# Designed miniproteins, single chains, continued (4), part 20

Each design is a single chain, and the fold is of that chain. pLDDT is the mean over its residues in the fold that is shown.

## One batch from the design tools (miniprotein)

Design m12703
Fold by ESMFold2-Fast:
Structure m12703 (fold): chain A 59 residues (1-59)
Amino acid sequence: GEAAAEAAARGAREAGARGGAAISGMWLKDSGYDEVAGQAAGLRGPEEAARAAREGALA
């Protein structure tokens, strides 16, 4: 149902945020900004993650 779609969107957002953080983390690890990079990726991730989860559920 819709609750499952929302949970899937949150999971996809979390996975997307980790993926984005992994790339920037290699550079920002030395500066100690790894968590900030993860949050920035999360701010962009919610809409794209929700769209991908919705399309996946419909397909």
Scores: mean pLDDT 51

Design m12704
Fold by ESMFold2-Fast:
Structure m12704 (fold): chain A 66 residues (1-66)
Amino acid sequence: SSELRAMVDNVARNMADLNDPEIRERIERQLRAYLRSRGFSDEEVEELIELLRQKTEELLAERRRR
């Protein structure tokens, strides 16, 4: 959904802004718990986490070019 995409994009920006691996791991753990509490399957949760990681790395790569 558009709401999930917006949430993933927002979280990815926060992770890229902080660029701290311990904080990123904590955010991923919290996001997994949140999505499961909203009724997402483990498969859907891992797909969203993978999308989050890809978006975060894309933002970090873009910022490194500046």
Scores: mean pLDDT 81

Design m12705
Fold by ESMFold2-Fast:
Structure m12705 (fold): chain A 90 residues (1-90)
Amino acid sequence: EEKERLRRVATRILQILSKIIKKLTENPEFLEEARKLLDIAVRIQKALRDDDYEGVLEAMREALKLAEQIAKKYPDLEPLVNELRRAFEE
């Protein structure tokens, strides 16, 4: 029950992170931040495959924190960060 909900939330988080990463890669100024978010997304995918639910939660929290920090420098990212925040509330 709780593990199934976490898998569903993590899948949605990964979809939103893909949109954020794509938007950041369109701007050379944010390529390093895009790489960091991609590394976190890979960690979420690996943790899901390994049934490491604590690892999924930790990586998802790290992704949200980093995305919020990036949005302070890149306000165009705010709608996607708000979508990411809402996905955590599921």
Scores: mean pLDDT 85

Design m12706
Fold by ESMFold2-Fast:
Structure m12706 (fold): chain A 69 residues (1-69)
Amino acid sequence: MDALIKKGDELYEQGLQALLAGRYEEAARLFEEAAKLYEEAGDTEKAAHYRRLARGARELAELIREIDA
């Protein structure tokens, strides 16, 4: 369980770095992977929170694609 939480934290940090770099699609994927690990570890509250972050990043990626199209 602890190892899953630690890996989830690492993916979350990578997701934040991707978000700050404007790589919204990558950030969404990383947050979604982190959420899955937290859910597997039994931390459903953090899993739900990170799924919301992933959704937000996906929405930003979609908006950017529409502007660039």
Scores: mean pLDDT 81

Design m12707
Fold by ESMFold2-Fast:
Structure m12707 (fold): chain A 146 residues (1-146)
Amino acid sequence: SLKDRLEKAIELVKKALELLEQAGKLVKQALDLVTKGYKDKSNSDSYINNAISLLDQAAELLEKAKELLEEAAKIAPEVKHIFEAGAYLAEEAARTLKDTKRQISSSSRDDVVKIATDGYSRVSSLISGAKGVAETALDKLKELKK
């Protein structure tokens, strides 16, 4: 039924929002580890490697959130354009994360905190945008289900 189809789309959007929230937390943790590595010269490589691992996990969550939003767009074409916008922002966040990870891996000690801070700012903005768009889609799905 239409109701069952909309309920499935709602479940996918809720899961995407959970993954976007988790990705944001991992990106913040990675920034904190880069900052600790900068302050602790003896253990810097360990902190940076742990930060890179968290950024890889965050990028994977963002890619999964994109896939869930794209699946929701196929199930609920009535709000397809909103899901596509959210998926695009999640993809841009993952791309920006991968670029930031490459820059951190190849940067000098003096540049690593600036690169991580700038990357965090850009990725956090994109995740916030994706969350806002996904929440708008969720509200519209709930209205259509009434």
Scores: mean pLDDT 89

Design m12708
Fold by ESMFold2-Fast:
Structure m12708 (fold): chain A 66 residues (1-66)
Amino acid sequence: SPVQKRAEGLIDGVVQHLKHAKTTLSPEEVEELKKRLLGFMERRLRELGLSDEEIQKAIEEIEKRI
């Protein structure tokens, strides 16, 4: 669905950004950026109509991929 495609794009974008950040930033800076990006993603996924359960699964997917 269009919603699933947009959600997947958001997850992929966060993963790519955090992977790149790990090569250039300190661990503390990466952790701060991660909190900001996860907060942004949670808000955007909620606006797309995802449930809290689906948002939590998206966060778990990002943790697994970084």
Scores: mean pLDDT 87

Design m12709
Fold by ESMFold2-Fast:
Structure m12709 (fold): chain A 86 residues (1-86)
Amino acid sequence: SKAEEYFNEGKKLFTELKFEEAKEKFKEAIELDPNYAEAYLYLGHVLLQLEKYEEAIEYYEKAIELDPNYETAKEELEKAKETLKK
């Protein structure tokens, strides 16, 4: 799907450390598929790299809302909350 294409572009940009460009691709994926839990997870990852901790927490929470068994998102949420306290 087009959402998966944007998601894969975002992942490639993320591995290239192009965090702002990766963020836009993950947002495009979410606009096309608002239930794309993994895209919310990766948007959280990008926001952590940009030191936008509060926004990262919101997107991890959204990933968990969409998939309550999303263990990776739960683990990253707790790490982000701990980082915000420092």
Scores: mean pLDDT 86

Design m12710
Fold by ESMFold2-Fast:
Structure m12710 (fold): chain A 77 residues (1-77)
Amino acid sequence: MATDEQIEELIALLRDPDEETRAFAALGLGKIKDPRAVEPLIALLGDPDEAVRAAAAEALRLIGDPRAVEPLARAAA
């Protein structure tokens, strides 16, 4: 079970300079399925790294929040 501190730490890692760390944090947030991650993950859909964008999209799909529907459609276009 993820604590509030763990969720906040993972959200902070979405802005890490290392692309592997950002992708890891995005997938971790997707598995936790906390709605606090939705807006940070939507921003991550614009990441310069392709793997990070894919991780953000998968995380948003796992969370299933309707706020992600339009951003995901725009990112795919």
Scores: mean pLDDT 82

Design m12711
Fold by ESMFold2-Fast:
Structure m12711 (fold): chain A 70 residues (1-70)
Amino acid sequence: SEVEKKIEELEKKAKEYEDLAKQYRDMTNVLKQKYDENPEYSVDYITALGNQAEAEAKAKEYKEEAERLK
């Protein structure tokens, strides 16, 4: 039961970061288009790329942790 609760918490966190990664991906796509037209958006675009990559990495980490406990 303790292990099952931990798995559920990790799967919930993985899902939250997957949803966050999707939001950052959508933002990155918009910022890429703006950056292509105006170099002043370079910092915003690179920051969004970093946020997307971090969210994707955390989602993967929590999924792998949950799978290890099964």
Scores: mean pLDDT 86

Design m12712
Fold by ESMFold2-Fast:
Structure m12712 (fold): chain A 114 residues (1-114)
Amino acid sequence: MSFHEINTAIVDTLNRLDAGEISLEEAAEEITEIALSAKTKEEKINFLLNVLAAYGALREARGEETAREFLELLIRRLEPHDPELAAVLREALERLEAGVPLAEVMRAAVKRMR
């Protein structure tokens, strides 16, 4: 999947979630499929940044607990397929829950994937 395709697919899924057309579980499933289409390290970094940006947007729109549940669902679905990416997201979630700013968490996650 290209960078453009990954970004467009994640945005589409989130717009459908925001419109109430799909559940959090369905959104996590679709985004997991997008993640599995990322084959290069750079595509995975781009995916990671878009997912963390989505977490921030969901947190502002629906609150911390909903954003946490979304990311937890995604991590659990990714673990059997891409354990490294799942571990990076788990570490990012732990830091976000500890009150680390989103921008700092995003920067650290990118460095870890390099």
Scores: mean pLDDT 82

Design m12713
Fold by ESMFold2-Fast:
Structure m12713 (fold): chain A 76 residues (1-76)
Amino acid sequence: NEKILALLKEKSDLSEEHLLGILYLREGKYEEAVELFEKALAEDPENREALFNLAVALLALGREEEAKEVLERYLA
């Protein structure tokens, strides 16, 4: 819902892709959440919150090796 995304974006410094990714993560749409967090990181590679959320989504999917790579970026 674009109206909810616009409201959340106005209250936070998060990108639209990051906010939508969080909503999909909450709905259990983990594959879609991964794609949105990757898009958010393409726009802002230093986005630590997007890195953390991407790792959470990857772990939920059992994609442990990819989650490890993302967590190493988050901890650097």
Scores: mean pLDDT 77

Design m12714
Fold by ESMFold2-Fast:
Structure m12714 (fold): chain A 60 residues (1-60)
Amino acid sequence: DLDILTKASEEAVKEYADEIAAAHARAQTMPDDQARLDALTPVHQKVIKKTREKIEELEK
């Protein structure tokens, strides 16, 4: 269900807003594209995991 996915992803991003901001700030100081991706990867994985958890909650 697209609506559930959208709501879950919005809530996940909101919960990790501070970590996302910190990761993006860190990525801005990185010298190359690979280092920037490496800085962003952990928070992206957290958001994806949280989105899946929120989907399960919303499907109850």
Scores: mean pLDDT 78

Design m12715
Fold by ESMFold2-Fast:
Structure m12715 (fold): chain A 73 residues (1-73)
Amino acid sequence: MEKAEELIKKAEEYFGKALKAAAAGDYASAAAYLEEAKKYLLEAMRLMGAPEEELEAARAAFDGWIAALRAKA
């Protein structure tokens, strides 16, 4: 699953950037990085055959985090 592995690596990279931005108080950048991490993770999960329940749970978690960060920005 070459494509899924590449997407997971990108999701991990953006998630790490989001955590660093949030720790620095840059909530706008943190939210933007989480949106990218969400995009890559959900696509990787779809390619790996994750059930819709897991996709919905992951989407809801990211959307909640993004909304919380944007509210602080």
Scores: mean pLDDT 83

Design m12716
Fold by ESMFold2-Fast:
Structure m12716 (fold): chain A 61 residues (1-61)
Amino acid sequence: SMEEVLEGLEYALSHIEEHSEEEKEGLIAFMREVIRLLEETDPELAERVREILREIEEKAK
């Protein structure tokens, strides 16, 4: 379900510092695709994923 996907992404965010640079880049790319797919069908969920992506990108700096 979408809630399970969000829980998985939030779990990944809480452990992002344990991931390699390649894994972080892959996660960021995946989340960008998810946002793109959701923008037309569920814009509220797309915004939530966008917020999580922003936090991941900030930690990846």
Scores: mean pLDDT 73

Design m12717
Fold by ESMFold2-Fast:
Structure m12717 (fold): chain A 80 residues (1-80)
Amino acid sequence: MKPRVYEVIVGDSSTTDEQVREAMRSLMYRAGALALVRYSGEGPLEVREVGEEAEELLPQAEADTAKVEAELAREAAEAA
């Protein structure tokens, strides 16, 4: 029973922090998945499911997901 892991690949400077956050939110709350952020420096924002590397990336995905979850919880508290 392994969680699904996705990578959010941030391309060039045209990708905003808000677009990255929305991608992470969608993966966490719609897919019930763990997600990690990668920076490629080229092309558009990409979202990809991690297959064979899921176990290797699991600690980073858990850390990145927990960080975004904490940020979203803080924003929800400020909006309430």
Scores: mean pLDDT 74

Design m12718
Fold by ESMFold2-Fast:
Structure m12718 (fold): chain A 82 residues (1-82)
Amino acid sequence: MEKRRKELAEKALELLRQAYKYAHEDIEKAIKLAEEARTLAFNASLELGKAVQEAIDGVKAGNAEEALRKAIKFVEEKAKEL
């Protein structure tokens, strides 16, 4: 069970990194990638899912880079603990 949670967190992290790349060029694509990451993150843990949801809220509020960077760092550190 722990291995599957780590794999889900790592996949969510990859999607968040892709969302960050599109944050300046295509904000709608960045949001879509972050929403896919949110689904995987919630399946890994409630805490990770909430962190990605806060990132999506920040992107929609116009703070895309800061919100996505914060979520990437949080998910990366938490994935190491899984």
Scores: mean pLDDT 83

Design m12719
Fold by ESMFold2-Fast:
Structure m12719 (fold): chain A 73 residues (1-73)
Amino acid sequence: SMMEEMEKKKAAEEGRKYAELGEKYKAQNDYRSAAEYYEKAAEFFKKAGDEEAAQLARLASRHAREAYERQQA
């Protein structure tokens, strides 16, 4: 329905905003915040039905968490 398409579009836009925040914090070497924002992006892309974007965002979150763990080692 039109309403479902609008909700998916809105979810995709939110996903992109959180992915941009993830990239911003990653550029600052704040891997903990980057991981959290990429994880939020993945949930919104999943809600949007964009499985590819959701998987890429989860991969980015995992890599950021691994980078954070290496900083703590």
Scores: mean pLDDT 89

Design m12720
Fold by ESMFold2-Fast:
Structure m12720 (fold): chain A 80 residues (1-80)
Amino acid sequence: KEKILEEVLFKLEILLDKLKQFNKDKEIIESIEETIKSIKNGASIEEVIEGLEKIVELAKKAGDEETVESLEELIEELKK
C-alpha cells in the first residue's frame, strides 16, 4: 500500500515537471501539486483516487488526452 503510493507520487512528480515544461493548463498543474502535497501529508488511497479523478475531469474539459491517459493509469494502479 505504501509502495503503491510511493510509485504514484514518483509518476505524478514526473507528470508535473512535464506539464510545467510545456506550459499546460494552470488549474491542472495546481490540482496535481495539491494531490502531491496531500500524498506527502499522509492522504489515504481513497483520497488520492478522488483527487486524481477530479483532475481527469479537468483534463478532459481541456482536451488534454495525454494527461487523461497518464492519470487514469495511476488511478487503476491505486484501485488494484
Scores: mean pLDDT 81

Design m12721
Fold by ESMFold2-Fast:
Structure m12721 (fold): chain A 61 residues (1-61)
Amino acid sequence: SAEEAAQLVRDAREGKITPEELAKRTGLSLEEAKEIYELVRNSTSPEDIARAAARILKALE
């Protein structure tokens, strides 16, 4: 759901989950989960955060 995707983005940004946990919860590859994790941790761009959230949401569907 959109709420779950938003929560996963927040948890990743705060370091509350690992890339491995993100991969497990979304079904994404570890490589893709690491890319999303680095994007949300290292970027302050709203566009980058929105892109990460969209990728997670798509994976959860």
Scores: mean pLDDT 81

Design m12722
Fold by ESMFold2-Fast:
Structure m12722 (fold): chain A 60 residues (1-60)
Amino acid sequence: SEAEKIQKEIEELEEKMPDLSTEEQLKLGIKMAELKIKLAELEGDQEAVELYKKLLEELK
């Protein structure tokens, strides 16, 4: 399903994060926040959508 594909993409990004520079971690964090928003929207989790949107704005 679409949700499973997004979950796998998030997992792959999380595995890479510890080995990255601070700049790359920020870039990856933004991408992960966007993916988590999309996943939460597919799951109907409005609280998670609002949380991740707020985090995404703080990362910009």
Scores: mean pLDDT 78

Design m12723
Fold by ESMFold2-Fast:
Structure m12723 (fold): chain A 62 residues (1-62)
Amino acid sequence: SLQDEIDRALGLMQLALAKRVYGDDKEAIREAAERFIKLLEKSGASPEVIEDVRKAAEELLK
């Protein structure tokens, strides 16, 4: 749905921002990602969107 696309974009943009701010500090990126994912969950984002954002975070932490 359009709402899922918006929620996914919000999650991915927040991950991109965390990477720009924290660089190679994987722990800081992980903590920021987890905090934002929790907010997406509380906002009512679908489980599919949450999983997509978690996978993107895992890729950033490789």
Scores: mean pLDDT 85

Design m12724
Fold by ESMFold2-Fast:
Structure m12724 (fold): chain A 70 residues (1-70)
Amino acid sequence: MLFSKQQVEDALVRLVVEGVAISRETGRRIGRLLRERPELLSESQVVEILREAGLSDETIERVLAILREQ
């Protein structure tokens, strides 16, 4: 399955609204990493980006759960 950058950003916004703490610095790092990648991302590429940005494995699993529902 492939995900757009917008779908990844929307999933992160949803988690922040639901009370998951993502710092401004971490959000900025995610945005930078997303810009370096093609428009469509595999699940493995999403995991790589979010880990490199410093998100916990638990937060990454929650992002993937949201993305898989789309």
Scores: mean pLDDT 81

Design m12725
Fold by ESMFold2-Fast:
Structure m12725 (fold): chain A 78 residues (1-78)
Amino acid sequence: SAMEEAKREVLETVKEQVAHAVRYLRARGYSDEEILARVRAAAEALLTDYGARYGLSEEEKEEILEEVLRFAREEIAA
């Protein structure tokens, strides 16, 4: 469905932004905790915006956020 495609596109776009943000912040000397806090805030803001635009439920937004944060932790650890 268009919604399922939108959710996948949102997830991939946010993951790409997270990967770039982790590399950028790491290069600038931010700690792992500071990087995670910043990417979490950005992801929450993006999901609020996408939720309004695409009609995502709270459950769907939480599921995407959890996957994004798992990805962020893996990127930070790499």
Scores: mean pLDDT 83

Design m12726
Fold by ESMFold2-Fast:
Parts: C-alpha cells; sequence; structure tokens
Structure m12726 (fold): chain A 70 residues (1-70)
C-alpha cells in the first residue's frame, strides 16, 4: 500500500473507534482526513462513515450530501 493508503486507513480506524465511543464530532474529523488522503474503497468507506456521523449529530442534510459522493 502507498503511504497515503496507510494514512487513510489509520484515519478510517480512528473514525470507527470514535463512532463506537459516541464521539461523533471526532469521527467527522477523522473521516474527513481519510477522505482527503484516501482513494478508491478506503475513500468510499470513509464517505459512508462521515454520513453516519452526521446522522448521529442530527445533520441529515450534510449526511445526504456526503452519501451522494459515495
Amino acid sequence: PSDEEIEANVYLLAGSVAMATGDYEAAVKYFEKAIEVGSGETRRIALEGLAEAYEKLGDFEKAEEVRKQA
């Protein structure tokens, strides 16, 4: 894997942990970083995670916008 893929997967993991612990604001930040550096499948998974984090925060409009990108 490239350095970018490794970095994106680390952010994706951090976002998943934040989701599991109920820290949805932190999850948004980590998934955004995973999207910035990730590509392909990693980016798609991060977009789905970001949409779920926004839904948990009650921001359904942002969740819909993000899902349209996945």
Scores: mean pLDDT 83

Design m12727
Fold by ESMFold2-Fast:
Structure m12727 (fold): chain A 58 residues (1-58)
Amino acid sequence: MLASDEAVRAAVEMVKAGASQEEIVERLIREFGLSEEAARAVVEAAKANADAIEKRLA
């Protein structure tokens, strides 16, 4: 299985904590071994998921 779903989850938590896009990308590359392009795609997905999660919790 690809670690993509777990990477998105981790990125969502970082977005909610106020981390910058660059910080999230760096963390994803370090922890999940993603390329810069893949990490950026995960960050974009995480931002969309973070917004949806906030609306669900509110």
Scores: mean pLDDT 73

Design m12728
Fold by ESMFold2-Fast:
Formats: C-alpha cells, sequence, structure tokens
Structure m12728 (fold): chain A 74 residues (1-74)
C-alpha cells in the first residue's frame, strides 16, 4: 500500500516538473488515498498545496497546507 503511494508521489512529482499540474493533482490525491503512513500523507498535502499555488488558487493551497499541519501536529 505505502509502496504504491510512494510510486504515485514520484509520478506526480514528474508530472509537476513537466508542468502537467492537473495530472500532478490527481496523482497526489491518489497517493493520499493509498498512503497508510501519515508522513506520506503530509508530504502529499504539502506538494498538493504547492501545485495550487502555482495555479494561483491560494484558497485551495491554504486548505491543503492546513491538512498537512493537522496531521503533522497529531
Amino acid sequence: MDEEAEKLLKEAREAYNKGDFETAIKLYQEAIEKATDPRLRVEAYLLLSDVYRKLGDQEKADEWLAKAEEIASA
């Protein structure tokens, strides 16, 4: 399960580096669903926040950042 989440995070990062933000968002969300390790979920939330900042969606960026902070503080 976590190995699949790690693979999805890698694929999402590759999509992000190519400027395919829509694919990156989808793959980060799938990684969150597959991840059982809260550290992987935090990483995915932080990266998803960064993608939304690149798209100019500050509200969604802040929402994903808040989710990462909530898990990291637990």
Scores: mean pLDDT 81

Design m12729
Fold by ESMFold2-Fast:
Structure m12729 (fold): chain A 61 residues (1-61)
Amino acid sequence: MSSEEILEELLSKLPEEVRKKALELMEKARQNPTAVPSPEEQAEEDEVLRALLEIEEAEFG
């Protein structure tokens, strides 16, 4: 599977609130692909990434 397919599958396993936040961050990145993330956006990205890693760890141990 491509990395995008894996990401979408992981996103589907996230709680709805975290998944919506991840989708919003991706939409912002699409609108401004070369923009540097703000500190607030970086914190949100870190929270989403941590949630994704937690799901991966739970599946694989």
Scores: mean pLDDT 72

Design m12730
Fold by ESMFold2-Fast:
Structure m12730 (fold): chain A 62 residues (1-62)
Amino acid sequence: EADVLRALGEIYLGIANIDEKKGDYEGAIESYRKAAELYRQAGDTDNARWAEEKAKILEKKK
């Protein structure tokens, strides 16, 4: 269900934000990538692309 996939994507964005604030960039990258995949499966291309960009930015900080 698209609604469930989008809700899970939002949850993973929240997890990624917490990990990023703690300095756990590895965990944040994983959660942003998971969120992007869930948004993509839900057909939410804008949020999927945003989450992918967040993961890329953090990948460069490693």
Scores: mean pLDDT 82

Design m12731
Fold by ESMFold2-Fast:
Structure m12731 (fold): chain A 89 residues (1-89)
Amino acid sequence: LDEELELALLALGVAELLAEAGRPLTAAELAEALGASQSAVSRALRWLVERGLVRATRRGRRTLYSLADAEAALAELRREIERLRAERL
């Protein structure tokens, strides 16, 4: 798989979990739920935060992540993934 497509797919998984949880989650919680490494999840979270799809909030020593707009974030991620898949044909 392409690294960009893998990152986008992981980012979608992160966003879907945040939408389902309905609460802020840490990178460690997301990594455990997705069966992914914490480093991979952290890269996906950085990618999502840079695009304004996810918010990072500091609580003491933890950073908690939440969706800015669940419907908009999921729609944008699905469109990006379809674009990346189409470009590989």
Scores: mean pLDDT 81

Design m12732
Fold by ESMFold2-Fast:
Structure m12732 (fold): chain A 55 residues (1-55)
Amino acid sequence: SAAEERIARIVELVRRILAGDPDADARADELTRLVGEMSPEELAELGRRLEAVEA
């Protein structure tokens, strides 16, 4: 679904920024835009996915 694609893209962008991507500013801008399009349900799922990445 579009929601799952958006969550997967955000997780990838977060990983790249944390890894010291030289284009971090462009990644942060894309993150801000994508998060702005999310529903409360998508934000809750994103939170769960990000916690799993830490494990």
Scores: mean pLDDT 77

Design m12733
Fold by ESMFold2-Fast:
Structure m12733 (fold): chain A 67 residues (1-67)
Amino acid sequence: MMAAEAAAEPDPQRRAELLGQLYSAIINDIKAGVPQAEIARRYGVAVSTVSRVREALEASEAAHAAL
């Protein structure tokens, strides 16, 4: 699981890199219309984590769309 791999990584720089990849993958799946439960299962994260990422993405996109 990407989340478990990131958490287990002893190098802080590498861990930040893996977390960045994890969040990017979640964002891509959200944009592709993949259900939150499916994304949570796929990446080994809580549904609440996916929901928070989606809320942040929607807020950012709404701000850009309003321009």
Scores: mean pLDDT 70

Design m12734
Fold by ESMFold2-Fast:
Structure m12734 (fold): chain A 66 residues (1-66)
Amino acid sequence: MEELIEKAIEAAEAGDVDTASEYLKQFAKELGLDAPTALVKEILERYGPEGARAIAEAFKAQAELD
């Protein structure tokens, strides 16, 4: 699971928004969350690897809410 976040950050650092978005979407899905692809891509395009970290942390926080 953490490996998906690491791969997403690496892809974002390389400027590969599509790959980073795919890993973050897969991470959200494993947590039982549905992440809109367009919104994830917009955040990644604007914030790069920091955006990827923020999205991952938001998904983790949401998943902890039972």
Scores: mean pLDDT 79

Design m12735
Fold by ESMFold2-Fast:
Structure m12735 (fold): chain A 70 residues (1-70)
Amino acid sequence: MEEARKYLEKGQEALEKGDYDKAAEYLAKAIVTAIEDGDVETATEAGALLEKLPDREKARAAVVRAANES
């Protein structure tokens, strides 16, 4: 439960710093972890932030990678 929120917070921090690679990684992990935990709110928030990334293909690849690593 709190692990998904922790990834969401790290993803938000990376976005604020303009580190889109780390933002994609942390937000993707937040989505996957939140789905596994049934945390719909955190998954929705992380997904909305991931859609704000300029590179949609990179964002999609990060989600696929996080799902395969989980």
Scores: mean pLDDT 77

Design m12736
Fold by ESMFold2-Fast:
Structure m12736 (fold): chain A 84 residues (1-84)
Amino acid sequence: NLKKGFEYLVKGDYDKAIEYFEEAIKKDPNNSDAYAFLAVAYMLKGEYEKAYEWGLKAARIDPTNGFAIATALAAKRLYEEAKK
């Protein structure tokens, strides 16, 4: 679930965090926050392209979700910086 995913995220266990966020998405495919947290987990793993893709999905699911929009923009910046 989303709460457990966040707990693992702050502990630095990004793989477990990803599993919980993916479970949150399975339970509610329109949960924009779950996609945004998935993007954050991939950013923290250094997988910036994946982070950007998940961040975009979060923003598309709920264009009014400020967290999703901010996460998508942050992921885009990291992805572009990694590409030089």
Scores: mean pLDDT 83

Design m12737
Fold by ESMFold2-Fast:
Structure m12737 (fold): chain A 72 residues (1-72)
Amino acid sequence: SAAVAAAQAALRAATTPEERAEALVALADALEAAGDTERAAGVYRAAAAVYRSLGKEEKAAELLARARALEA
C-alpha cells in the first residue's frame, strides 16, 4: 500500500534511534491498516525494543500491548 511504502521510506531516512522508532511505529500502523497483523505485531515489538534502549519504558510497554492485542 502507499502508506506502507511511505513508512518504509521514513524508516530508510531515519538518522536517529528516536526517528527510527517513530518510523517503525508508522510502518506497523500501516501494516495493521493493510490487514498484515502478524507483520505489524513484529514491527511494534521492534519499535518497543528501540524505545526501551532510549529509556522510554512506558512507550515500549504501550507498543508491546498493541502487538499482543493483534496476536489475540
Scores: mean pLDDT 87

Design m12738
Fold by ESMFold2-Fast:
Structure m12738 (fold): chain A 90 residues (1-90)
Amino acid sequence: LDLSEEERRREIEILERAREALRKALEALEAGDEEAFLKALAEAERLLNSIENPEVREILLKGLEGAKSPRELVENLIKKVDEAIELLKK
């Protein structure tokens, strides 16, 4: 990865915020709160769309494939966000 320390830190912060939003979306799904779910999912989408690193973006796009339910989609995205954070910490 050809990122400055500041760029790497910024993208990690964005990914950590996206992970928090995705966890809130999962909690809202468990509670049956559709409005809270959609708001949390929209916030996560906004944060993830701000990622500029092509390798991170590629990892995140894989999280959008093959999900059979909204819950599975959110769980897959959390897993891919965690993978992206680990990539950036190297």
Scores: mean pLDDT 81

Design m12739
Fold by ESMFold2-Fast:
Structure m12739 (fold): chain A 60 residues (1-60)
Amino acid sequence: GTVLAVVKEDYEAKTPDELSVKKGDVVEVLGANSDGTLLVRSLKTGEEGYVPASALGEIL
């Protein structure tokens, strides 16, 4: 099934490949990199990008 995560802290994108997210946002987890980042899609905007795993909390 779809893997969802709740954002636990605000994150501002530092590169074009990253996604800006806000605490309380729900994202779909699409993949993981070995560097501690996750490829996610915002359920609010449909935008995709990388966020640090440390910004994500609860897996739904």
Scores: mean pLDDT 80

